# Designed miniproteins, single chains, continued (2): the designs that were tried, part 88

Each design is a single chain, and the fold is of that chain. pLDDT is the mean over its residues in the fold that is shown.

## One batch from the design tools (miniprotein)

Design m7044
Fold by ESMFold2-Fast:
Structure m7044 (fold): chain A 71 residues (1-71)
Amino acid sequence: SMEEEERKKKAEDLAAQLQQDIASGAATPAKAKDLARQIAKATGVKDVQGVQDYYLAALARAQAQRAAEAA
């Protein structure tokens, strides 16, 4: 349905923005948690904490990679 397509697009746009912010170093843990919560709501996922943990892990990996590149 059109409503399902709109929710999917919103979730994809939010996920793309968060992934870009993580890659560019613009994401903070607080921002990642807030955007992950919005993604979970847009996708209808009930396990909000699981989505937040996923993006926090991605942020931690990106930070570790930048630290390794600086060494």
Scores: mean pLDDT 82

Design m7045
Fold by ESMFold2-Fast:
Formats: structure tokens, sequence, C-alpha cells
Structure m7045 (fold): chain A 111 residues (1-111)
């Protein structure tokens, strides 16, 4: 799990560091490939959440530093919960507490 979580984190950092939309899409596609192959529902929740935040950032034309830090802190907390073996239901509750619309989208993709 730790190795998978690190790979997801590395892809998100590469996404944030990419100035071109084509490069940003490349890292989002790699995250989608990881999702399709992932059997662990908690890791799948993390991947979907990262993809949705990345797609939102891409659509909005890159977030401010403060917005990027808030999203990174949230994803770091979520990743730590996954590493600690927190159940999928509690992960979804944590996402809902931050952003109910984001949690709804995550739930729709998981179905």
Amino acid sequence: VAKKVQEIADLYVQFLSSPKLEEQEKYIEKLRELYEKEPDESVRILIITVILLAEKAKKEGKLTIDEQEEDQEFLNELAEMVLEGVKPEELLKFIEEKDPELAKKVKEILK
C-alpha cells in the first residue's frame, strides 16, 4: 500500500509541476490506469479523489498557491488514512466533510 500511495502522490506532484495542458493530461491518464488496475477500494478512493482535484485544477487554469496547498494537505491526510487502514466508508466521510460535491462524484465513479 505504501508504495502505491507514494506512486499516486508522485503523479499528482508531477501534474502540479506541469505547465502545459498536454503534460497535465498525461499524468491524469496515468492515474486513471492505476485506478483500473487497483483492487483495494481505499486506494481506489484516493486515486479518484486525486483525479477529480486534478481535473478541477486543469479546468480552472491552475490554482493559486494557497488553493494548491489546501488540496495537497487534504490529499496528504487522505493518503495517511489509507496507509493506516481506515475503512472506505470513513474515507468517504472525510472527503464529504471537506467537499460534499467531491464526495458525491467519488461515490458515483466507485459504483
Scores: mean pLDDT 78

Design m7046
Fold by ESMFold2-Fast:
Structure m7046 (fold): chain A 73 residues (1-73)
Amino acid sequence: SLEEAMEKYQAEIDDGVAALKAAVDKTVEFNKKAREEGLSKEEIQKLVDEARKNKMTISELWKKKEEERRAAA
């Protein structure tokens, strides 16, 4: 029925909004953590570019760099 179709479409919109909010929250959390580590905007961009060049996630590259820093401490 049309009513069932409308309910399904509303659910898809609600799911899409929730997904966008989750993506924004993850972006905010990443930037917060990067700032806590003392990274500038230029350093954050360099990290993103380096991850893309190495075909790895930003998280994977960051963990690798953290392990390297701990080994040097």
Scores: mean pLDDT 74

Design m7047
Fold by ESMFold2-Fast:
Structure m7047 (fold): chain A 103 residues (1-103)
Amino acid sequence: GLEEEIRELEREFEEISKRVREAIREGDEQRALEYLERMVELAERLARLYAELGDYNSGIARLEQVRQLIMEGLRHTRDRNIISKLIGLGLRVIGMIEDLKMQ
């Protein structure tokens, strides 16, 4: 059911979140970017499923968690191309949060 799909995606989201934090700690800027891109996709899917339940706040909370990790990644990134991509991801996440708030 829908609640089971959400629980499975929440587990994936927590796992990828740990991998993002590990990559940032290790200074692996490319791997952190790749995990953050995956984390954005999972948050977007979770936000859609939560919206089907009428739970917009939970979807927004997951998107806000990704935004915070993107900001953390930016503080620890030196590669200009990766910085540019992280800024792009952050803007995309902000747009998704604002769209959900307009519900």
Scores: mean pLDDT 90

Design m7048
Fold by ESMFold2-Fast:
Structure m7048 (fold): chain A 75 residues (1-75)
Amino acid sequence: MEREKELERFREIVRRHLEAVGMSEEEKEEVIKEVMEGIKKRIEREGVSVEELRKENEEMEKYLEEKLKEEEERK
């Protein structure tokens, strides 16, 4: 379940980012579906470990926080 937990975390990170930028529910669902399919294929083909996924999720959360701050500053 660890890999599934990290995939759920990744999905939530993406969803929160898209919500913050004002994307519609329909658009969010399409982007999330595409992104989730992409990461699952990458994991299967490249053999990404749970530790690597966790590290990537931590980096993405940090990136999301920076991007949301930048967007707020632009307004």
Scores: mean pLDDT 75

Design m7049
Fold by ESMFold2-Fast:
Structure m7049 (fold): chain A 79 residues (1-79)
Amino acid sequence: PRSPVQASLTAAQNAYISGDYELAAENLSTTADTMLSVKSTRKDDLAEVLEGLGRVLEQLGQLDKAAEAYQKAKEAKQQ
């Protein structure tokens, strides 16, 4: 069975490569929310998604939200 998280991550990556940063941010934000609701989520995978979200938010000029995403990614890695 295909993981909804993996499908959403692939969509976000494709949007980012295409320069559609708004769509990439939307998909990454949705993916992170889904991962946070799933008990089986690996912390390293969550950290990678949050780092990606931070980078996309920087491209959109949303620096405060980008900083928050990066901080959450660091916290996920430290556990």
Scores: mean pLDDT 78

Design m7050
Fold by ESMFold2-Fast:
Structure m7050 (fold): chain A 80 residues (1-80)
Amino acid sequence: MRLSLEEWLERARAELRAVAAAARAAGLSVDEQEELLLQTTNRLVSRWLDEHPDASDAERAEFLRGLAEVVAELRAELRA
């Protein structure tokens, strides 16, 4: 069963928040937390592309836009 884009992005948001929270709890700097978010984001992109090999250019663009919005929100939370 494949998730909807909305459900997939909500799971991605939860995973990214968990990574940021774990990094913060470990005493990592904000810059190190941002690096881990970037690494996790790149892994999420690869995972989505692997799960959606037949995705159209429009669907790929929609996914990347949605993921970029999630990442921007979480990066703002790190700096708040």
Scores: mean pLDDT 83

Design m7051
Fold by ESMFold2-Fast:
Structure m7051 (fold): chain A 88 residues (1-88)
Amino acid sequence: MLEIIKKAEKLKKEAYELYEKMKTNKNLPDDELKAIADQAIKKLEEASKLFALYYEGLRDFEKAKEILEKGKKLNKEIRDLAEKKLAQ
């Protein structure tokens, strides 16, 4: 169980680092920007699933739902940013 949380935290940190790279680096080629966005989204989805699985194991279904909804919202923000940058 502790290993699941540590893995989820690592994936979340990596996803945020990729998202920050998308926000701060204005010289990213379109292909690299797409790859970074896809990786950030994938890592965030995996992290959210692992956190949700942990809280479901504790029978805390409310926290599990909150985590999934927050992850979904951030996923949309990352996707919207990528689309906005690719449209330029």
Scores: mean pLDDT 83

Design m7052
Fold by ESMFold2-Fast:
Order: C-alpha cells, then structure tokens, then sequence
Structure m7052 (fold): chain A 66 residues (1-66)
C-alpha cells in the first residue's frame, strides 16, 4: 500500500487527526477482514492516549502487510 493510499484511509476513518477505538475496529474489519478481537489487539499495540495518530497508523499498515 502506498503512502498516498494510507493517507486516504486515515482521512476516511479519522476525526481531527485521530482514529478512536470504534473507528479503528471498523477500519480493520472493513479494509482487512479482521475480527473485532484481532482489531483490539492491534489497537492495544499502536494506540497512544486512547487513539491512533497518522504516524502509528502508517506503522500499523506496514505491520499488517508484513
């Protein structure tokens, strides 16, 4: 996935530059077909202060694609 595609996904699921837990679960279910349990494990790994910012979102995408 290109950096431009990652930015467009972030814009789709973020509000005010942050992806909250609910939007993050929806993102991983809709875009990657993951379960809610799998999405929650990624949220625990990458979230800071209860949300995922753009830098952590990019790291997450690269981790999932590896």
Amino acid sequence: MSDEEIEELFKKYSKDGKVNREQFIKFLKDEFGLTEEQALEYFKKYSKNGYIDFEEFKKLIRDIEA
Scores: mean pLDDT 83

Design m7053
Fold by ESMFold2-Fast:
Structure m7053 (fold): chain A 58 residues (1-58)
Amino acid sequence: GPGAAAVATAAVEAYDKGLGPEEAQRRISEALKKAGASHGLTPEQGRDLAEAARAGNA
């Protein structure tokens, strides 16, 4: 769905820019808002996505 695509895009952008977990989480939240969705992503899920992007940068 649109929220899933937005989250994936934000995670890839965080990886490409070498963003830390907090910055990745902010970008994911912004992507969800742009997609018209603000639920469906818990703080834990956001941290998991941020950690995945961070691990890709390591």
Scores: mean pLDDT 62

Design m7054
Fold by ESMFold2-Fast:
Structure m7054 (fold): chain A 87 residues (1-87)
Amino acid sequence: DRERLLAAARAGVEAAVAYLEETVGPRAAEAARKAAELQIRAALGEEVDEEEAERLERELKEAGLTEADLQAALEAARPVALAAYAA
């Protein structure tokens, strides 16, 4: 079900963004939200600008996001995304 999968993805993004806003800061959370929305748009078959994707990747790096920060955000998002998918 496309709608359930999309709802789960967005619920997961909100949980990850909330985690990053609290632990890293609002700039990192905003960059992560933009990157996640770009990935969702691409997954839905929308044409996305490659330069926009490169800019967002640079914004994530400049926001000071580490692989550990991203891993922790994904762990926080996982149960929320699964619960939304199951609903």
Scores: mean pLDDT 78

Design m7055
Fold by ESMFold2-Fast:
Structure m7055 (fold): chain A 89 residues (1-89)
Amino acid sequence: KMGLITLARSLATNLIGEALAAGAPKELVDELTEQLVKALDLVEKGGKVEDVRKEMEKATEIAKKIGPRIGKLAESTGESIVNLQESIS
């Protein structure tokens, strides 16, 4: 239970690191980071699964602008974070 937010943060950090490694523009990395922080805040506060999913969907749209590989990683990251939130709920 207490470790689930740590796992969600780790997944988000990995996605940001992969975007940076792919040479993503600072503006897109900052936008992606801001959107992931919103999703993680909802997870930490025990928000609704649907709200977490919507924020991760927005993060995936930003990630797709970086490239198809980062977009697919964002989709997988969002699915994992939503599954973690469902486990808390």
Scores: mean pLDDT 82

Design m7056
Fold by ESMFold2-Fast:
Structure m7056 (fold): chain A 64 residues (1-64)
Amino acid sequence: SEVEELEKKGQEYMEKTIQDSTNMSALYQMLYNTTTAQLLARGLDPDTARKIAEEEANLFLKFL
């Protein structure tokens, strides 16, 4: 029936949205941690390294 098809489509859409959100969170953490570690290794102070890492990770995800 059309109702059952709509319910199935809605569930599939919800599952994809949850998966995409989970993948985005994991990607953000990876980018943030990697960038922070690289900047710290280059001698930047922790506060400056964290701020740059946050800005770069957010910018990358915005243009994904």
Scores: mean pLDDT 79

Design m7057
Fold by ESMFold2-Fast:
Structure m7057 (fold): chain A 67 residues (1-67)
Amino acid sequence: SLIDEIEEIREKMTPEIKKKWDEFVKKANERLLEATENLSRDEYLAVLREIQEEFRKKIEEAKKEIG
């Protein structure tokens, strides 16, 4: 699952990469919270899909940096 991939990659990250990752996660959670309060169901699901795609891209970037 995406969560399992995130956990595995995070364990292989350097402290500097982990800090950037944690900040990304925090911002993603804030954006998702704002979406739940201000958007329709369909718009919320669109934001959720965008966040999931961003997580996939960040995982691939982290994999490249880890080697």
Scores: mean pLDDT 78

Design m7058
Fold by ESMFold2-Fast:
Structure m7058 (fold): chain A 68 residues (1-68)
Amino acid sequence: DDEALLAELRARAAADAAARERGEAVVRALAEKSKAPEAVREEALREAGLLALQHEEAQKVLAEEAAE
């Protein structure tokens, strides 16, 4: 069942890479919006916070799976 294990690891790696890419896109948007009006910056920070929470949740799931 090494094939099944490799498939699971590949799927988890792909999911983590996608989550990281989404986070990087938000960080780049924030860097550009740092010169924008305060309202736009606050909204971008709020969105970044939500994505950070989603990433943390995904990492907790991965850590739990690795522990078992």
Scores: mean pLDDT 68

Design m7059
Fold by ESMFold2-Fast:
Structure m7059 (fold): chain A 68 residues (1-68)
Amino acid sequence: MTDEDLRKEIDNLPFDDLAVAVQELSARGPEQARAVLGAMQNLVSNKPLSEKEKKAAEEIIKLAKEHR
């Protein structure tokens, strides 16, 4: 998935589902929390994502969709 695809997917998620997914993934540990924070900051700032940040964004999308 491209950075642009990740931005579109996250932008289209309901805020409540996104917030729960971010909180759940961040609770898994400090490394996951840093990756989530970096992914969210770079998505909002329209900056390139690292591989760890891309994986964090993909997991956020997956978790948000699973809570439907």
Scores: mean pLDDT 79

Design m7060
Fold by ESMFold2-Fast:
Structure m7060 (fold): chain A 65 residues (1-65)
Amino acid sequence: GPGAAALAEGLRAKPPKNEEEAGEIAREALAGFSLDEAQAGVEAFMQAVEETGSILGGAEKVAGL
């Protein structure tokens, strides 16, 4: 969905160096979305984290890195 696309764009523009940066980038990328769209984007990101076993791995997967 559009939230997941915004997350991928944000992470591609500024690849995270750690978990804190990944969370900050995700928050900034979703700032322009409604609460429902932001929640959908967060859920897609969390699913990627579950599949990779780490927040950094999830961020890389969402960004296509």
Scores: mean pLDDT 71

Design m7061
Fold by ESMFold2-Fast:
Order: sequence, then structure tokens, then C-alpha cells
Structure m7061 (fold): chain A 100 residues (1-100)
Amino acid sequence: SARDQLLGLIEMMGMVARSRIRDPALLAEVEALLAEAREALKAGDFATAVRHLHRVLELLARYARETGDEALLAFVAGAQEALRRIARDLGLPEPATVPL
């Protein structure tokens, strides 16, 4: 289901963020957005969940560019494509392109 796919993205983003982010303030912001996305999914608010996950991708992409983390940029590219597909399947507007 779309819910299961979004939950999988939340879990994967959290794992990647914890393994790769060395900025405690940024990690806290990402974790808060992922928690809000999870709560939105529990409420059946897929549009809000997609917006929060898109914001996480923007933050991860910026951090990856600033630190030269090519593996993190590759993760963001794949996660961005997955999020676009899920949004399309849900009939939601396609998220804006995140610069890599």
C-alpha cells in the first residue's frame, strides 16, 4: 500500500540520517519532520506526510552538497524518485525537484 511505502521511506530516511548526519541540530530537525510524517500517516493525511518527507529530502540534499557526501546525494536521488511515484499513485501534486 502507499502507506506501507511511505512508512518504508520514513524508516530508511531515519536510518540514513542517523548514520550520515554529524550536525546535531540538523539531525534533530530531520527526526522531528519524520515523526510528523509518521503521525500524518496515522491520521490518513498523505499530503502532509509527502510534504514533510519532501522537506527532509531538501535538508539531506543541502547537507550532502555542503559535505561532499556523494552516497547521501545518491540516496536522495532514489528517495526523491520513490516519493514522486508514491505521490502520483495517490493522485497528489508531484513534489518539486530537489537540487542534487
Scores: mean pLDDT 91

Design m7062
Fold by ESMFold2-Fast:
Structure m7062 (fold): chain A 89 residues (1-89)
Amino acid sequence: ATIVLEEEVPLVEVDGKKVALVELEIPQIAEASDDESLAAAKSGTLTVEVDLEAGTAKVTATLEADAFRGGTARLRIPAEESGTTVYEE
């Protein structure tokens, strides 16, 4: 199964640098397993688009797994790291 999550958040300043603090809610897509390795995302792609003039960041996460248990992922993304990153388990 594939899940696409989008969130737009304001940039906050930490230690003189702009960062995006993002919380992504991962929905339960299939029957939850007690084994986290079966319910966790096997791979993912995170795309961050930072608008320094607006003071916002748009985050798009695409997650792939056989099943999703659901939960919240919390991310701190420096404004200088706009782009696409890949996460694998």
Scores: mean pLDDT 63

Design m7063
Fold by ESMFold2-Fast:
Structure m7063 (fold): chain A 85 residues (1-85)
Amino acid sequence: KFRIPVIGTGTANRNTISTKVVDPMIAEVRANGGEAGSTIIAPNQIQVYGTVTGNVNAVKAAIENIGNTNAPAVGAKIGTLKIVQ
């Protein structure tokens, strides 16, 4: 299992964060045979969660790269990705 928060900074719109940051991260996990979803933690905070199989380190790096590339463009940032198992 993994979880990673996506946090709006300034006036970032939650729907924009979902479409431009969260959805691509979920798509990357699913493209690599994992499962992922999201939950709203606060008005400008979304937690991405899921399971990854196979090459966990490569999937983690890809998710973090998507988050670090896309989040600043929409006024957001990613938090620390945690692998729980």
Scores: mean pLDDT 78

Design m7064
Fold by ESMFold2-Fast:
Structure m7064 (fold): chain A 65 residues (1-65)
Amino acid sequence: SMEKREFLATAVRLALLSRGVPVEEAEKAAQEVLESEDPAKVLEELEERGLISEGLREGLIKMLE
């Protein structure tokens, strides 16, 4: 649902901001999660870039099920 997507986007934004990612980049990543046809892939790419933890990626992907 869109509400789940909005929660995922918010969680990603907050996680990136807490790691010192600039606001503009954090908002872009959140928007990609919100609008992507495959949010799991976006989350995997963010983890591979070291921007989110493996635990956060796994937890957020489970919410898409």
Scores: mean pLDDT 83

Design m7065
Fold by ESMFold2-Fast:
Structure m7065 (fold): chain A 92 residues (1-92)
Amino acid sequence: MITISNLTVTQLSPTTVKVSASATGEGIKKFIYFKQEAGSDKWTYLGSVSGSSGSLTVSGLTVGKTYIFRVKAVSESGEITEGPTVSITMTA
């Protein structure tokens, strides 16, 4: 069974964050990352990272806005495991 842990977000600049996740279990192929501006009710696909841990740099964010990030793990068999969400309010 795949378990996603350690979804974190770190602000690198006023407009940029690094999103990182790790998972445990067999047959993990990749992570898929998404973002939502808080209150927009709309998820945007950001990209995928191969393996059981990985980070993605996300740019073009706005100071003072709150963003929610989500991760999914995809197994080698194509099974999708839903991960946690993490939020950040962008600071100057």
Scores: mean pLDDT 82

Design m7066
Fold by ESMFold2-Fast:
Structure m7066 (fold): chain A 85 residues (1-85)
Amino acid sequence: SSDIQEAIELLNDLISRTDNPEAREKLREAIRALEEGNLDKAIELVKEARSLLIDYYTSKNRYIRKREVDYIFDLILSLLQKEKK
């Protein structure tokens, strides 16, 4: 699916720019789940990575990056939820 491929590209961009190694691993696991066709697991892992990164950037007072990352996660989750139908 083009939506899954777009989500994987966005996840890889987040990985390349992530300052938090735990969130980076959750994002890698989400990509693996998508490649395996496990959409529910991928959505769960993306939500976990989002929480980790939002908490991380909040603790660092990186509010511009926090808003940017939050927007990208909303886009990824929208693409993945579209595939569930």
Scores: mean pLDDT 86

Design m7067
Fold by ESMFold2-Fast:
Structure m7067 (fold): chain A 116 residues (1-116)
Amino acid sequence: GKGTEAGRRAAEEGARAGNAGERGGRLSGNSREAVMMSMSGGVAAVSGGSAYASAKNGSGEGAELGGESARRSGEVAAEYGKLAGPLGGKGGEEARRGGERAREEGRRAREAVEEE
């Protein structure tokens, strides 16, 4: 259904945030900020996956909450990325955008689930 497809896109955008945070952290060296960016990106990936699982189970509220969690984690990754250096700043910004898109897809999943 449309809710499941939006949830799947939330998981994909969360995974993009996770990959961007991990890559930016790895390329920024061994700073605490690089590690925190990678971890926050990972939380965005897990949160997007949670939105997908919730949408598949007919939980529109769960899908929206998972997307919002991905957005917050992406913002945290962006904050740490700016401190980790130029490559961290780029990776963190990509993680923030992925989180924002996961939030939007989680909200769409909620709307679609409530219409089914």
Scores: mean pLDDT 88

Design m7068
Fold by ESMFold2-Fast:
Structure m7068 (fold): chain A 106 residues (1-106)
Amino acid sequence: MAVEEARKAGLEGGLAGSEGGQSAGRGAARGAGKGGGRGGAVGASAGAIGSAGSYATGLMGGSTEEVAKDAESGSEGAASGALRFGGEKAAEEAAKGAEEGAKEGK
């Protein structure tokens, strides 16, 4: 599954879009979508960082075969974690974004 790569591409696109122009006036309708996207991107990023950390720690052991096994296991765990954590965070952020966007008219 290329879930990590898809989320990484989405994060890069989202960052470029946010720099290209922010419109507070379109917060309500887009809040839910952007909130969900941000939550998913954060989850995927956390998973990737965790995987890299495990790999670096494995290098201290000096065992190539154990390092390879840990890296592969960590990568699988990160992808699975990103799917679960990202989905839950995406739902939470989407709900929060929609609620705040709807009430921002005050």
Scores: mean pLDDT 43

Design m7069
Fold by ESMFold2-Fast:
Structure m7069 (fold): chain A 106 residues (1-106)
Amino acid sequence: SEEEEKEKKLKEELKKQIEEELKRAVEELNKLMKEKYGKTLPEEISDEELEDLIENGDEIIQLLAQMVKLAQEALENYEKASVKELVETLMEIGVLEVEIAVLRVL
């Protein structure tokens, strides 16, 4: 029972971190789409739109769209996800953030 309560609290903290990463990625993606293409994305971006951006966007847009997709999928599956799976999602998002930071310096 105490272990189940600790796991639940950890999952809730991981969910909040994924939600914060999603919000930042969507805000950055919207900013770039508006600046480069004059296009505004909806607040909830569809899988079809994300897949189009991953295939046809520039390198930074592709990476941001991948982050949004990973975060959205993790939140949709949150109730059934393990702590390990949520941590792995945040690690993958972190790798994409580092790749974007490197590309912005080049």
Scores: mean pLDDT 85

Design m7070
Fold by ESMFold2-Fast:
Formats: C-alpha cells, sequence, structure tokens
Structure m7070 (fold): chain A 90 residues (1-90)
C-alpha cells in the first residue's frame, strides 16, 4: 500500500541519516550535529543544536537513537500536516 511504501522509505531515510551522522555508535550527539552542519557549511548556534538534541532526546541521555529520531521526524511531519489542513479548512 501507499502507507507501507512511505513507511519503508522513511525507514531507509532514517537509516541513511544515522549512517551519515553516527555510523560507529548508532547514537547521535550534539557534537555529531555540529560536525554535520559544519561539513554542509550551515550556520547553527550551539543553542540551536542543543535545543534540537533536547527535543529528540526523550530518555535524557544526551544521545539520539534511531527510534527517537523517528519519533521527532514523525512529530514534525504531523505538525506540518495539521497546520496545512487547518489552513485549508479555514
Amino acid sequence: SQEELEQKLFDLYLDAVMSSMAPETGLITAEDYRAEYAELQIARSDAQVAATIARMDRDGDGRVDEAELRAYAEEQIAAARQKRLQEELA
């Protein structure tokens, strides 16, 4: 189904992100995010990086695993979808 394909593509996307940012540990840290942004030449403050990690870090260990990354990404997609639907229905 469409939903099954979307879920599989989402899983592959998350695996790619984890492999890029934390290939050795499978756990993303603030340092990994900072390094990735620096490589991409994207300007991000330490506060912005810390806020992003804190939002994803559900268990409070200072590291983000694939499940936490998935949950965060799903929350962002759901929020964007709800905002769009609300605007279209208004």
Scores: mean pLDDT 71

Design m7071
Fold by ESMFold2-Fast:
Structure m7071 (fold): chain A 76 residues (1-76)
Amino acid sequence: GAVRVVFEAPRDGKIKEAVATSDGKEIGRLENVEVKKGERLGIVGEAPPGTYKATVELTFEDGSKYTVEAEAVATP
């Protein structure tokens, strides 16, 4: 089913890429998004139904990198 990964932006700026992974597998990504610090963003992907812990690795346009923890929920 569809999985949604929700995380908060760690800083202001343009996210060049954000990759969401759970248990070593990529479950979704987003690219080229302007954000403000604390803004909540969603990445959509596919997974079996359930609740997962996800890690989102962010690369900003200036080359800075951040890793944030997120919760992923997949519906039936």
Scores: mean pLDDT 80

Design m7072
Fold by ESMFold2-Fast:
Structure m7072 (fold): chain A 77 residues (1-77)
Amino acid sequence: GRKEAEELLRRAVELARKGAELMEEAKKTEDPIKYAGLALLGMGHATEAALLARKAEELGADVSEARELLEKAGMKL
């Protein structure tokens, strides 16, 4: 229902934003170990966000914001 779609979308946007932030932080580091850790965490958040956003879209939610944030994290829905 609508409440389930809204909850999934809210979680997707939060995780996508966190993923994008971690990927941007990774790009600014010169430490290859720090880069690897940030990139792995960012990709993990982005992957979960993409799965939640796809489910929310199937339930009728507008996933435009989540899609834009995921694209910044290097992922496509």
Scores: mean pLDDT 84

Design m7073
Fold by ESMFold2-Fast:
Structure m7073 (fold): chain A 94 residues (1-94)
Amino acid sequence: TLEERLARLRALTAEAEARGLSDSPVLTPEEQRMALEVLELVTEQLLEEAETNPSVTDEQLKAAIEKLDELIATTPPEIAEVARKAKKKLEELL
């Protein structure tokens, strides 16, 4: 479901943020790329479900946008950019 995908997205970005902010020398550029790729895939699946699933309501889209705003505020800028793109597309569906 949309809520499940968004919860997964939050968990992945929170993990990436914790690694980046608390111990950045441990997070390699390769690991950062892998985290971004996984985040992009989850975000693409979220957008596809919002576009193609007729049971997704405006209220659910607004809730998803609010949670993406939290991700943007709490994740590093390079990771937050994926969330910003998703937010922009979800706003276009409203």
Scores: mean pLDDT 65

Design m7074
Fold by ESMFold2-Fast:
Structure m7074 (fold): chain A 81 residues (1-81)
Amino acid sequence: STAEEAKEIVERANNFESMSPEEQEKLLDEIVDRSGLRYLETASEAAREFYAQFVVHTLVQNGVDPSLFKTLYLRLLEHLK
């Protein structure tokens, strides 16, 4: 990922709770596709949980508010079903 693309995702994620439902779904789809999580939709629940948590940790390390961790994790995990 380019630094500019990563910055855009972080900025959008930080505004997640103020975004429309359509904007939230679009961001989650982009995160899932970008992170390769789509391959985990048929994997074990434990594997999906582990990798979704890893992706959200990476977002927080890149500037996403830690208070959004649980919300982003649960929403991201749902996209892997």
Scores: mean pLDDT 79

Design m7075
Fold by ESMFold2-Fast:
Structure m7075 (fold): chain A 94 residues (1-94)
Amino acid sequence: MEEIIKRNQLELGLRQALLLAKRAIAGEPAPSAEARAESERLLKEMEEKIARGEAVKEEELKKLYEELLKAVEKLEGKAEEVKEIIEKDIKEWE
């Protein structure tokens, strides 16, 4: 498959994972208000980077996936399920 198709699949997967993470954060009480606020800030920064086209290459999108994983690591409950999905996606691309 062509590089552009792989890159587009990565971006789509990342966008879907971001939506799931945002829903998990909104629906679940975080261990602390600080942990929730930090995760929400990181997710917003990732969305802005994608929207501005800063993450154009596969390597950049993979780094955002890793940052997303770190953002949800401090959360429990439904966010743990999102973590498993993100980890599976990362393995799929490497």
Scores: mean pLDDT 68

Design m7076
Fold by ESMFold2-Fast:
Structure m7076 (fold): chain A 85 residues (1-85)
Amino acid sequence: SMDDDIDLLEDFVRRVENIVKTTDLSVGQAQQLIGLLRQLRDGLDWLINDPSLTPEQKERLREIRERLDENIEELRKKMKEQMKK
């Protein structure tokens, strides 16, 4: 169901947030993760416009999108800092 899919996305984003906060990623690893998160974000932009979704489901997806954007920005900052060394 859509609620089950949103639950899986929330779990995925929680795991990504933990990796970003607790793991020293290489530049290459950070680039790969940014690429994957950007693809997921693009998919969420289309999904949020689905008229079959409830207002509650749309709000949950918007919160997931915001969290993805925050993690992408954090990964970009960490990557740039590592590249300067």
Scores: mean pLDDT 85

Design m7077
Fold by ESMFold2-Fast:
Structure m7077 (fold): chain A 70 residues (1-70)
Amino acid sequence: EVEKVIEEIREMGQKAIDLLKEGKSIEATRLLGEAVRKGREISPEAQRVADEVAEQFKKAYEELQKKIEA
């Protein structure tokens, strides 16, 4: 049950990063927000996974931003 939700959060996070790479930053940020909210509502373990996904997204966003500016 919790494991299934953790997998959903990871899938949403990966999809958000994919959307970010496609230049769909607004859609990516919305999906990330949904993943984080879902993790927060389920368990501390799911929230930690959502937080890790948010950190990965933030790093990907910063890398993409630098690539566009370079």
Scores: mean pLDDT 78

